# Designed miniproteins, single chains: the designs that were tried, part 10

Each design is a single chain, and the fold is of that chain. pLDDT is the mean over its residues in the fold that is shown.

## One batch from the design tools (miniprotein)

Design m343
Fold by ESMFold2-Fast:
Structure m343 (fold): chain A 94 residues (1-94)
Amino acid sequence: ALERARELIREAARLLREAFAEEDDERALELAREASKKVKEAEKLDPELIKELLELYEKAVKEGLPMSEENELAAAVYIAKGFEPALEEEKKLE
């Protein structure tokens, strides 16, 4: 995996933690959108890493695994991908 892709996912994880702590829904959504952009950039650089992290998140949730750095990155990818449809609706072009 490219180190830059992992750095982008770490940044997305930090942005999502800030979004969940934010009481202003508009600011929380903006932070989540920035996290989604970083995950999309990481996926363009290393799509296999994104796939592996999504699979890891599904296993962690299903088996109730404790939070680890890798599980945190996996959760960030899963949550950010959840915002992808909302970002696509805003584009309305192509």
Scores: mean pLDDT 72

Design m344
Fold by ESMFold2-Fast:
Parts: sequence; structure tokens; C-alpha cells
Structure m344 (fold): chain A 90 residues (1-90)
Amino acid sequence: MAAQEEQAKKILEQVKSLIEQGRELLDKAREANPEEKEKLLEKLSSTIGQVAGLIRQGLALAKTKEQIDEVKEAYSELSKLTMEMVKLKR
């Protein structure tokens, strides 16, 4: 259905935007003092949670191999972002 295809596209666009925001938060956290770093990592953790939820929704709505591949790529980027966040929390 057209509505489902449009929803999948919107979710993937939101995922890409949030991943980019997460990368910016990660970069800022690397340069921040300990107090600011904690706040930035909390925001990053929230962003990661939002992306994970949207990826799950995107997978449920994906109908083409191309859409599935985009979701897989987003999941890979989320995994990298999560790993880097965990390293910075120490």
C-alpha cells in the first residue's frame, strides 16, 4: 500500500537524521569536559534508543530488498555509534 511505502521512507529518513545527530553528540562528547560529557552521553543514549525503535518499525514496513538493505545499513551505523558511546562512558 502507498501509505505503508511512504511511512517506511519517512522512518528511514528519520533514522538517518538521528544517526547524524548522534555522531555530532559523540564528537562533542569527545571534546567536552567531564560534566558536559555526561550530559552529552545521556542525550546520545536517548538518541540511540529512538533510532533502535525506528529501525524495528522500518524493518516491519520494509517490502523491497533495497529497503531491507537500508535498514541493515542503519543498524550497522547504530551498532558502531553504541560501541563508541560505551567506550566514552569509561
Scores: mean pLDDT 82

Design m345
Fold by ESMFold2-Fast:
Structure m345 (fold): chain A 59 residues (1-59)
Amino acid sequence: GVRGLVALHDLGATREQLEKALELAKKGKVEEAEKVVPTLKGLSQEELIRVLTNALNAL
């Protein structure tokens, strides 16, 4: 639902950066994905994929 979505500005990243981070997370490159979106540092691979997918779908 709408209330579960993370706004783009809350992540401090552009759409292109979110898409790149999602691709890196899907490949298991969690540390590289977290460098692209530092606000998501400390999340697991599955949590990163979920949050990034939800953020991109909210755009």
Scores: mean pLDDT 72

Design m346
Fold by ESMFold2-Fast:
Structure m346 (fold): chain A 56 residues (1-56)
Amino acid sequence: SAEKRAIAEAAATALAAGGKIDRATYERLLQLSREDPEAAVAELERLAGRPASDFA
């Protein structure tokens, strides 16, 4: 889903910019967002402690 991928990319970018995840984690989550957008959203929500849609 393009929408889930966009949400995951926005959340990953925000967390990386805020220093909450390192570069390797950011690159892995971007790859995951292309392979399995739903899993990427779920992992980002766990890391952020809030809905990934808040970053979109």
Scores: mean pLDDT 81

Design m347
Fold by ESMFold2-Fast:
Structure m347 (fold): chain A 63 residues (1-63)
Amino acid sequence: SFLEKAAKAAIDLAERYMEVPSLLEKAVTAARFAVKIAEQYNPELAEKAREVLDRAEKALKEH
């Protein structure tokens, strides 16, 4: 579905943003969006999105 593609794109974007310290807040925002969409449509994708969100939030706290 379009929403699952959007969630996958948001996960990819969050992972890319995590490579750049100045974009860590954007990484968290993208990961939160991915979780919100994925948890309604795909439990496995939601689990991956939550893992990415956890990593992004930890990276932001260490920055």
Scores: mean pLDDT 83

Design m348
Fold by ESMFold2-Fast:
Structure m348 (fold): chain A 86 residues (1-86)
Amino acid sequence: ALEPATPEQIARANELMERLKKVEKEADEAIKKSTDPEKRNYVVSLIVAARLHITAALNSQAEADDALRGAEGTIEEVEKIVKELK
């Protein structure tokens, strides 16, 4: 069986989940103003990917650090696109 995430990894995952919730709200507002369907679809796919990375981190201690890094990078990309759409 895969070892569950450490308390420190769980704390980081929770931090990233809250950050994702905030950026998702900002992305939804930015998408409503955007006429670019490719950028809209890309942002949605990044949000889904970030959630999957966080879920993977919570389920596997061995993979958690890489999954958390993936989640953080994906959230940063959404934040960048949202900033460019404003």
Scores: mean pLDDT 81

Design m349
Fold by ESMFold2-Fast:
Structure m349 (fold): chain A 73 residues (1-73)
Amino acid sequence: SVEELVAQAREFIEKAREALKNGDIEAALKYLSEAVELVRQLRAAGHQQTADELREEIEKLASEVAKKLREKK
């Protein structure tokens, strides 16, 4: 169901955020990838607004991951 897809996407976003806080960049990227796949399914199911909101959260977290990768120089 759509509600299940949204809940799963939210769970992966939260896990990615927790992994990032713990410095686990590999886990953060893995969870963001899972969330992106769920957002694609939501968009395909016609839930464009919800998909766009979740994508925006994912992009903000991806930006923070990029910052952490630059800090390792």
Scores: mean pLDDT 84

Design m350
Fold by ESMFold2-Fast:
Structure m350 (fold): chain A 99 residues (1-99)
Amino acid sequence: STAEYYEKLGIPAAKVESEEELRALVDRAVPGGRTRKFKAKNILGEEVEAEVREVPLPTGDSLVAVLLKNKKTGEYIAEIGIRDANGNFYPLAVFYHEK
């Protein structure tokens, strides 16, 4: 499961009751961020809608949310973390919604 995957990586993961709650959490965590949307495929070849929100920090790092919606399963994941100046992403928390 999504929770088991992130727990094995030491990243706290929490289930939310709706897509609206997940989006509200992202809006609070990364307020006023720039948004980029694109389509990707996961390791199973399933279509994923990806949305990246980013707010630059004074340190040269960025606060980032990565939203991933699986178009086949309807699973919606939000990874919130820091991207450093070298482009490395460090997830700090994950929220997910499953139908």
Scores: mean pLDDT 83

Design m351
Fold by ESMFold2-Fast:
Formats: C-alpha cells, structure tokens, sequence
Structure m351 (fold): chain A 75 residues (1-75)
C-alpha cells in the first residue's frame, strides 16, 4: 500500500541520516518487530538507534502526512 511505502521511506531515511542503514539491518529490524509484535520505531528505541523523542517525532510526522500507525507494523 502507499501508506506502507511512505512508512518504509521515512524509516529508511532516518537510518540513512544516522549512517547506519543497510538491507541487513532493515531486515533484522523487520524480523524483531514481527517477533515482538512491535513497530519498527519501538525496536529502534530498544536498540539505542533512536531516542524516544526521535521515535515520537517520526510517528508525529507520519501521522501529519496521513500515514497510520498500522502502516509501521506492516513493514
């Protein structure tokens, strides 16, 4: 869906800005989120890759763009 695609682009952009993006890391984040029934921003906070404030800002930006939280869970 377009919302899932927007969520994926936003998460990738955050990781690329931090200089940590790889396909291997993204796949590992997706697996961990699925196994724990968590969204990727929550996994990023638990791994210390984002602060809670940065994760909240990412969610707020996506919500303002009309992207629901469920799109982050579908990643």
Amino acid sequence: SMDVAKARVAVRAVLERRGVYSEELFAALQREAQERDQSIPDVLVERGLLSEAEAAALRAALAAAGVPESALKEL
Scores: mean pLDDT 84

Design m352
Fold by ESMFold2-Fast:
Structure m352 (fold): chain A 66 residues (1-66)
Amino acid sequence: MYETRRRRATVDGRPVVVGVTHDKESNETLATVVDAETGEILLTISVKTNDFDEAFAAAVAALRAA
């Protein structure tokens, strides 16, 4: 079973939607950053946390580093 949460954010003036999906069966967490204007996938990362707040922070940090 998947649990998905989404947050809107602005990264370096760019409006984005960060989606975090946790699979309770595989115990994996995936974070995807999408451009809010174009729908382009900017980043997809696997994160080592089951905390949605930590996963959102990791995705934003990874996008800034890219």
Scores: mean pLDDT 78

Design m353
Fold by ESMFold2-Fast:
Structure m353 (fold): chain A 110 residues (1-110)
Amino acid sequence: LFPARIYVNQGKYDEAIKIADEELKRDPNNADAYTIRGYAYLKQGKYEEAIKDFEKAIEIDPNNARAYVTLGEAYYKLGKKDEAIKWYEKALEINPNNTRAKKLLEEVKK
């Protein structure tokens, strides 16, 4: 998944999705591949697709605080503030020192 992360960092979301799709064909239980593909969908404004991938990542790895943060971000982009708050709080339950979750929770409550 290192190349998919590099493509996300470069803004090459279609390439990141392609690499994640190939990884998921090899291992459909790869939580990192769902998280990376979901994040690429989120950056493209495909919020419903992003939510489905983050929900799959959480199903596979329920302790993945990053997946909860990005799930909250996708709900916030859809205008679902209460759902966003719920998932940011869940991320903080898993990792109380998650600075991104703290920042996003404070921003959504404004």
Scores: mean pLDDT 84

Design m354
Fold by ESMFold2-Fast:
Structure m354 (fold): chain A 90 residues (1-90)
Amino acid sequence: VDPERFDLDVEIGLLEIQAAVLKKTAERILSKDPNNEKAKEALKLIDRAMELLGQAREALDNGDYETARQLIEEARKLLVEAQKKLDEAL
């Protein structure tokens, strides 16, 4: 197997897990405070990150490792911002 493909696939999987955890946290905050703007902002960032991770998997399947890396890094940045928003919401 191509080591680059394996490493990128693992990174996508870890970020998908991170996104799922952050989404559950945002949903829990919103269940108690439906008007929490920081939690709403975090959900938008998480949804965008999940979309980019899906695109990164498609890029991997097409052998476009450069596009996959760029999408992974963009998704990672969005999840970092989402975490900051959730920390402010708590």
Scores: mean pLDDT 88

Design m355
Fold by ESMFold2-Fast:
Structure m355 (fold): chain A 91 residues (1-91)
Amino acid sequence: MSEEELEREVKRALARIYIWLGKKFLEKGDAEEAIEFASKAAELFKETEDWEGLAEALEVLAEAYKKLGDEEKAEEAKKEAEKARKLAEEK
């Protein structure tokens, strides 16, 4: 495994941890923390082209924004999640 491949795998692993944390904070009602971790996960999934992971992270973001009353950002995240799911289906 090259350093580039190792970095990519580390980023994917970290992104999976961040999405798990985002979901746990969302379950606890900590929407701001859920946004922080889901946003970090989404960025890492974009860098690694993990479209399945990106869709999940964006779905967590949409739910968190909805809980904060930010309907505009919630709809934006939902639409981006749908686009990511379409990209995942083409893999």
Scores: mean pLDDT 84

Design m356
Fold by ESMFold2-Fast:
Structure m356 (fold): chain A 61 residues (1-61)
Amino acid sequence: SSMEERQRKIEEERRKLAELHEQAAELAAKAPEVGMEALMEETRLSMEAIGHIVDIVALEK
């Protein structure tokens, strides 16, 4: 059913978001050694996470 398909997509986006949070946490732990490059990558991961949040919100409507 279309409801089951939406729920599956929401769960998939939530898993991707969790993976991005883990990547951001690992990068933050290394930030003192990498400096500006780590900050740029963290920004990229944050922008990607926002994309997934927008997708989740759109699917829940």
Scores: mean pLDDT 75

Design m357
Fold by ESMFold2-Fast:
Structure m357 (fold): chain A 62 residues (1-62)
Amino acid sequence: MKDGVLSMIYAIEGNFDKAKKYGKKLAKKDLDFAKQVRDILKKKGYLDVAKEIEKAIKKVEK
């Protein structure tokens, strides 16, 4: 599975550590998809996971 799909699945399952791990990997591979996954997780209320993905995105954009 793609890292973005894994990040969302783990967030829904309540495994936030794995959700953050796969979201951070996604930011390094596919910046646009990482932004989409961040926004989806934020809308779903998984704010901590979305915030960690946002931090990873900002590091890649530097």
Scores: mean pLDDT 80

Design m358
Fold by ESMFold2-Fast:
Structure m358 (fold): chain A 64 residues (1-64)
Amino acid sequence: TEKVENARISALRGAGELAAGAELLSGEKPKVEVEVSDTSVKVTVTTSKVKIVINTDLRTSETG
């Protein structure tokens, strides 16, 4: 489904931005881990000072 691919791409772009922010705040290169499934994307950004975990449910319907 086209929406799932767009959600995955958005999650990967967001992971890059979070990594850059974590590097700026911590002064070290963060470890970025992305776990992709059919129904969710989990992004983990880890430094010695910060650990950020974001779980995105791809089953969520976006309504205007």
Scores: mean pLDDT 71

Design m359
Fold by ESMFold2-Fast:
Structure m359 (fold): chain A 71 residues (1-71)
Amino acid sequence: MKPLIERVREAIKEATGLELSDEEVLLILHLYNAGKTDEEIAKKLGISRETAKRIKEAVKQALDDYIAEAA
């Protein structure tokens, strides 16, 4: 199975068109797990709130898929 970081990176690229480094993906996962709002993620990454919302939705889907495959 592909690593979680690769899965999340691919999901974000598909949802937003953003090409992210592994470090940026790790930062996004940290912010997501910390329960940060779309606005807080947008400010941290220098993106729009709408893009941050799409990133959060992509992360959720990728995590749900990863958990399902690990079960």
Scores: mean pLDDT 80

Design m360
Fold by ESMFold2-Fast:
Structure m360 (fold): chain A 64 residues (1-64)
Amino acid sequence: SLEEMVEEALETLPVPEERREEYRERLLELVEAFRRGLSLSDEDAVRVATLALEIDLEAERNRA
């Protein structure tokens, strides 16, 4: 299911436990945006959203 794919994706991301709910919400928002904007399947939307969030997380970590 979409929910299972999102949970699995969150486990692959370097997300602190205290911020897990915040990042789950962000990932879900990105999945919905890509599904609607790019007409992607659930699987493809989760994959693209996860990559986008991973890039954002790395950028945030590397910002002074």
Scores: mean pLDDT 78

Design m361
Fold by ESMFold2-Fast:
Structure m361 (fold): chain A 62 residues (1-62)
Amino acid sequence: MREQAERSMQELTEGLIYSGHSLEQAKKAFEMAKEQLTKGGYDPEVSEEQMQKGLERYEKEL
């Protein structure tokens, strides 16, 4: 469900912020999460949207 994809990406974003990962490492993690969501049966548009939201939030916290 879309809500589960959103929650998973939100949890990843918070983890990356708290762990102090670099922006480059965060971008790689978001791309991997997008691929995993798509392979898990989520619409590619949903996976892309959630990844972009996560990355935008991460960048705002820097």
Scores: mean pLDDT 76

Design m362
Fold by ESMFold2-Fast:
Structure m362 (fold): chain A 66 residues (1-66)
Amino acid sequence: KLKELEEEFEKRMKELNKENLERLRKAEEEGVDLSELLKLIGEVLRRIGDLLQEELDARRALLEEE
């Protein structure tokens, strides 16, 4: 099941990266100022951090059950 968890994490990371790229592209097209762009980058980093934390928690739980 660890392999399944790794595959799911990789898929979610790819989806998140696509969303982040689209969000940044849209902000560039809309001419968002530097302060809004930095805020958006901060949100992107937080979302990545949350996904990493979820993966770590899931792996820890799986190891404890084995």
Scores: mean pLDDT 76

Design m363
Fold by ESMFold2-Fast:
Structure m363 (fold): chain A 54 residues (1-54)
Amino acid sequence: KAIEIADEAGLTPEQFSAMGILIAAGESQAEIAERLGVSKSTVSRILKALGVKL
């Protein structure tokens, strides 16, 4: 599940919520990773779990 993957990746609930907002705003994987301070691989893994393609 996306929430469980985010938690395992060390994201706070606030960072996970921010990711959802950035996805809705049309930001790229690289931009989301930069803004949250995580790797692009982490963002890609969470997006895959959410069923979202940027």
Scores: mean pLDDT 72

Design m364
Fold by ESMFold2-Fast:
Structure m364 (fold): chain A 68 residues (1-68)
Amino acid sequence: SEEERRLAAIRDLATAVRDAVNEGVAQGLSLDEIQARVRAVIDEHIAANPEFAEELRRLGDAYLADLA
């Protein structure tokens, strides 16, 4: 269903953002470098899921705000 695909896209983005932050912290990256990686991950997930692009962008923006 569309709902199942939407929830999967949201979950995949959340997992990818968490993993990017954790890897960046483990590698000793700066906040700016971690934010750049998170932005790239968000953009890739939006491109992969154009049907949910607006919702994924809003969630991504919230994740980036939480990193500030």
Scores: mean pLDDT 90

Design m365
Fold by ESMFold2-Fast:
Structure m365 (fold): chain A 78 residues (1-78)
Amino acid sequence: SMKELIEQLKKAKEAIEKGDLDGAIEQLQKAIQLASADPSVPKEALEQTVKALQAAAKGDKEKAIEQLEKAIELLEKA
């Protein structure tokens, strides 16, 4: 559900803020799987989530958080 996806993205953000990038990457991979299986998820939210994963994988915490906040905002408006 949309609520479960939002909760996964919030957990990924918390992991990044705590410096747990490996945990954040795992949560983001799960979020992408959930979003890809749900046709009601806005394409832009999925794209922002993928960008957050890429930023986290590069160790760019600020960019990862920025992309996650955009994804969460898009999902909360859906």
Scores: mean pLDDT 84

Design m366
Fold by ESMFold2-Fast:
Structure m366 (fold): chain A 62 residues (1-62)
Amino acid sequence: SAELEAAVKKAKELLEKLADFVKKKDPSAEVTIEQVDETTFKLTVTLNGETVTETLDARLLL
């Protein structure tokens, strides 16, 4: 649906902004954004050998 498509685009935009923010706070951080299914994104941040993973379902933005 058009609403779901818009939500997916918003989710990607939000994650890209978050990744940019993290890199500005610590330039040594490695940030990866992956789309794991049609509505779900995975954000991985590695800093000082520690890895944190968060997931976002774009449907939550509907």
Scores: mean pLDDT 82

Design m367
Fold by ESMFold2-Fast:
Structure m367 (fold): chain A 63 residues (1-63)
Amino acid sequence: MTTVITMPTSLAIGLLELGGVKLSDEEKAAIRAGGTYVAEASGKKFTLTGPDATTATLTVEDL
């Protein structure tokens, strides 16, 4: 099952960290620069796409 939601980039980063993903300052900067971040934690795959510094799209997939 896949969930996709658009949210503030800072909130998306916070949710990834709350979900057990460890993010470096470099990874957080890459997300804010419009990069894509992928991580697996808690039996789920998280894909975060940051189109800019203020808005990001989070995709959550069950493993």
Scores: mean pLDDT 74

Design m368
Fold by ESMFold2-Fast:
Structure m368 (fold): chain A 92 residues (1-92)
Amino acid sequence: SKMDEAKDLIAVTLGELAAILLKAGVPREEIVRLLTKLYNELDAAKTVEEAIEVFKKYSEEFIKLAGKYDEAAAKEAQKVVEEALKKIEEAA
């Protein structure tokens, strides 16, 4: 389904974001805290549009968190998010 495709692409992107933040020196506990909140809201999403809004909301928080440790990591995370959003919106 389009929802399954969107959630799969979100999951892959979150893995890439987590790797970027870990390399930047962000504590694993902070990354896990944001991922837990994201997945709780994502599980409650009933439409692709709701799933995209959850992803946008938490992607902004991941980018801000990355920027506290490494500005280059924040820019890399932003690029990954922008590319993922393009793919999700084109698939929807």
Scores: mean pLDDT 87

Design m369
Fold by ESMFold2-Fast:
Structure m369 (fold): chain A 59 residues (1-59)
Amino acid sequence: GPLYVAKKDVPAPTPQFLALKKGDVVEVLREVNEDWWLVRSLKTGEEGYVERGALEPAA
């Protein structure tokens, strides 16, 4: 899927969510709804849900 970067540090309060650091690149796997996306970290290979507002396009 398309590549996005984290605009800020993102916590993972439960295993369903993906923790990110500002500048981490993710691949979008599924746009679950307008607010939450399922993504994969290119750094770790881990998958989880991230708030769309914490991401921006990587190009």
Scores: mean pLDDT 84

Design m370
Fold by ESMFold2-Fast:
Structure m370 (fold): chain A 66 residues (1-66)
Amino acid sequence: SAIEAEREEARRAAEEAHREALEAAAAGDHHKAILLAVAAAILGAAGGMPAEEIKRRMEEVERAIA
């Protein structure tokens, strides 16, 4: 269904945004890392990702920054 396809695409986008957030954090671009982490959380929620998994991913980016 269209909804299932949209959720799958949102999950893939969340994975990409999370990876890019960690790369930005490693590069010292803290602003970009935070924005990408927030985008990943929103996309993850849209994709049906569990809240606990979203929280773990946000914490991973926070640890990479400071």
Scores: mean pLDDT 87

Design m371
Fold by ESMFold2-Fast:
Structure m371 (fold): chain A 66 residues (1-66)
Amino acid sequence: MEERIRELRERIEEAERRLAEAMERMREAAAAGDREALLKAIGEVLRALGEIIEAELEIRRLKEEA
């Protein structure tokens, strides 16, 4: 179980990195007034957040079952 939690934490770190990159793209698109690029960047932000939430919920579930 601890190995699975470690793997999930690593996935969260990777998703957090992608989130930071997507947020930077979102800021650039907003500054440029590029609405299509902005919407795409928002989509990537939401996707990364979803991955982080999913992994956090799985870690919580694993700890509750142990």
Scores: mean pLDDT 83

Design m373
Fold by ESMFold2-Fast:
Structure m373 (fold): chain A 57 residues (1-57)
Amino acid sequence: SSSIRQEMLKKIGEILRLIGEEIDLEIAGTLTPEQRQAIQDEIQRLLAELDELSKQF
């Protein structure tokens, strides 16, 4: 059974992975504006989901 805490930790892990991906692409010099926007949109979505879960915890 998934707890709210477990779901929050999964989303935090996803956010950290996305941040790492953006950094890696920037260091490689291959980060496009579209990739940056897509990564930032996903991070914002996950942060909103975390906020909603925090209201239940």
Scores: mean pLDDT 87

Design m374
Fold by ESMFold2-Fast:
Structure m374 (fold): chain A 63 residues (1-63)
Amino acid sequence: MAEEIREELYRLAKRLLAQGASLEEVARALDEKARELGEQTGLRVTVEVDAKTNRITVRVEEA
């Protein structure tokens, strides 16, 4: 379950970046998707985007 959520968010991020989306656009899309997945699963899903390191970190925690 947690791995499925991470894979879905990373897949979305990769797709958007491949389409030329900015890191800010990716962050917004991931935040919205994480909220949807959290509501559906009852898990706490958070996304951190670090523009300095170009890293996307997804955290999935028991709620």
Scores: mean pLDDT 77

Design m375
Fold by ESMFold2-Fast:
Structure m375 (fold): chain A 65 residues (1-65)
Amino acid sequence: MAMDEKIIAELEARLKSIGAVESVRLEDGKIIVRMKESDVTKEAAAEILAIGAGIELGKSVVIEK
């Protein structure tokens, strides 16, 4: 639990630094990424990073707009 919380917190911080993500949470074993309006380039970078993190963690990623 503590390890998953740390990984999700680090992912949220990294995605927020891109400027296209509002929040990241773990729900029912899924990584839920809430997007905010931003440049298409920043949104694409955030989605790619989130999907990559999902693969590394073995969890499904859900993108909410």
Scores: mean pLDDT 78

Design m376
Fold by ESMFold2-Fast:
Structure m376 (fold): chain A 74 residues (1-74)
Amino acid sequence: GDDELAETIIRAVLGDPEARERLIEYLKTVFGEEDPEAALERIVKVVRNGFADSAALRRARGEDTSFDEKVAAA
């Protein structure tokens, strides 16, 4: 499901090698990526940038940013 995929992506961004391997396999088999490792690195950059933006918005609202900053710094 979407929650399981999102969790796997976040774990891969945080450096979980098993999550990275699963995501590479998914990109190769489901999406037909010819360079699944390069595709994964693009996804990592997009997710990290998204969490950096989220952290900035949450700081402006006085909200907790600890998780967002952890993902952005990974």
Scores: mean pLDDT 79

Design m377
Fold by ESMFold2-Fast:
Structure m377 (fold): chain A 66 residues (1-66)
Amino acid sequence: SLIDKILNELKKLIDEVLQRVAEALERMRARHPLTPEDLQTLADNVERFLERLKKLIEELKRIIDS
């Protein structure tokens, strides 16, 4: 179903974000203390997540409105 496709994309997106956050935390742990570059990388990853989430929500709206 279309809902299953959206849920699979959402799961994939969440997994990607969690992986990148985990990698950022490991880099921060290895590069003690925290650098501005580490924080910028994390901010960029969160922003990308929000953009992709917005697109998935718009697609879901289109399906519901059909």
Scores: mean pLDDT 74

Design m378
Fold by ESMFold2-Fast:
Structure m378 (fold): chain A 57 residues (1-57)
Amino acid sequence: TAEELAEKYKQALLEGDEETAEEIQRQAVRALLAGDPRTAEAVSAAAREAKEELAKK
């Protein structure tokens, strides 16, 4: 689901796993093109959260 993808994306960013982050971004774009923007929105929100958490550390 969109929420599960967003959670994995956040973890990938926090761990520095660029490969997983790129894969999830591709899935979000694919979903957007299929008419579902929710995944792209959830992934964007997860990216903001990850940046905020990294800034605190």
Scores: mean pLDDT 78

Design m379
Fold by ESMFold2-Fast:
Structure m379 (fold): chain A 70 residues (1-70)
Amino acid sequence: GAMAAAEAQAHQAAGDRGTALAKPVSRILKAYLAGNEEEADKIAKEAGLTPEQVEAVRRAADSQRELDAA
């Protein structure tokens, strides 16, 4: 579905090619989609994501919200 597409885009944008980042990227995307930015920031810091990777996941979530709002 559209959610799965957004999750795939977030993984690609974060540059994750292994399972080590797959789970935190998925959690961050879901947290942003739920409007829980504090949870997303916590997961990103614990996983050691760069600000650029976090921004890419946030943009994927924002794109999904815009599609859901249309």
Scores: mean pLDDT 70

Design m380
Fold by ESMFold2-Fast:
Structure m380 (fold): chain A 69 residues (1-69)
Amino acid sequence: TAEELLEKAIELAKEALELAKKGEVERAQSLLDEAQRYAVRGAALGGDPALLEEASKLIKEAEEVIKKQ
């Protein structure tokens, strides 16, 4: 479902953020790319706007942490 895709995006983005904070940039970027793909698919299927917003915020936060490494 759209909700399952967005929840997976949130899960992957949280993991990417944690790895980025630990300096594991390559793994973080890989999970971020996957999280972005799930978020796009979930949004396309009309998923919950609140879940999409949460996923987008986490993805953006992880991207910023990676840029600082």
Scores: mean pLDDT 83

Design m381
Fold by ESMFold2-Fast:
Structure m381 (fold): chain A 90 residues (1-90)
Amino acid sequence: SIIEKRAKASMGAKELADQVAEVLRTGTPEESAEFARRAIREAAEKGWSVVTLAGAIARAARELGHDETAREAMRAGKEEAARIEKEKAE
């Protein structure tokens, strides 16, 4: 069903966000920012909600004191969302 497919997609995005949160705990701020950007791009390629993922990553990064990583995650999410919207308009 449509509901089942949407739930599965949401679960995938959450699992990716949890993996990014783990990298944020163990990596440097620079490595974490790069990994967050890659995770957001991967979510875009899979058709997941990049804005939702970026928000989850930014929240986790802020809780760990990685404010710069949180800002980069939100920026990357906005850029990917804008790119997807532009491609959809064509």
Scores: mean pLDDT 71

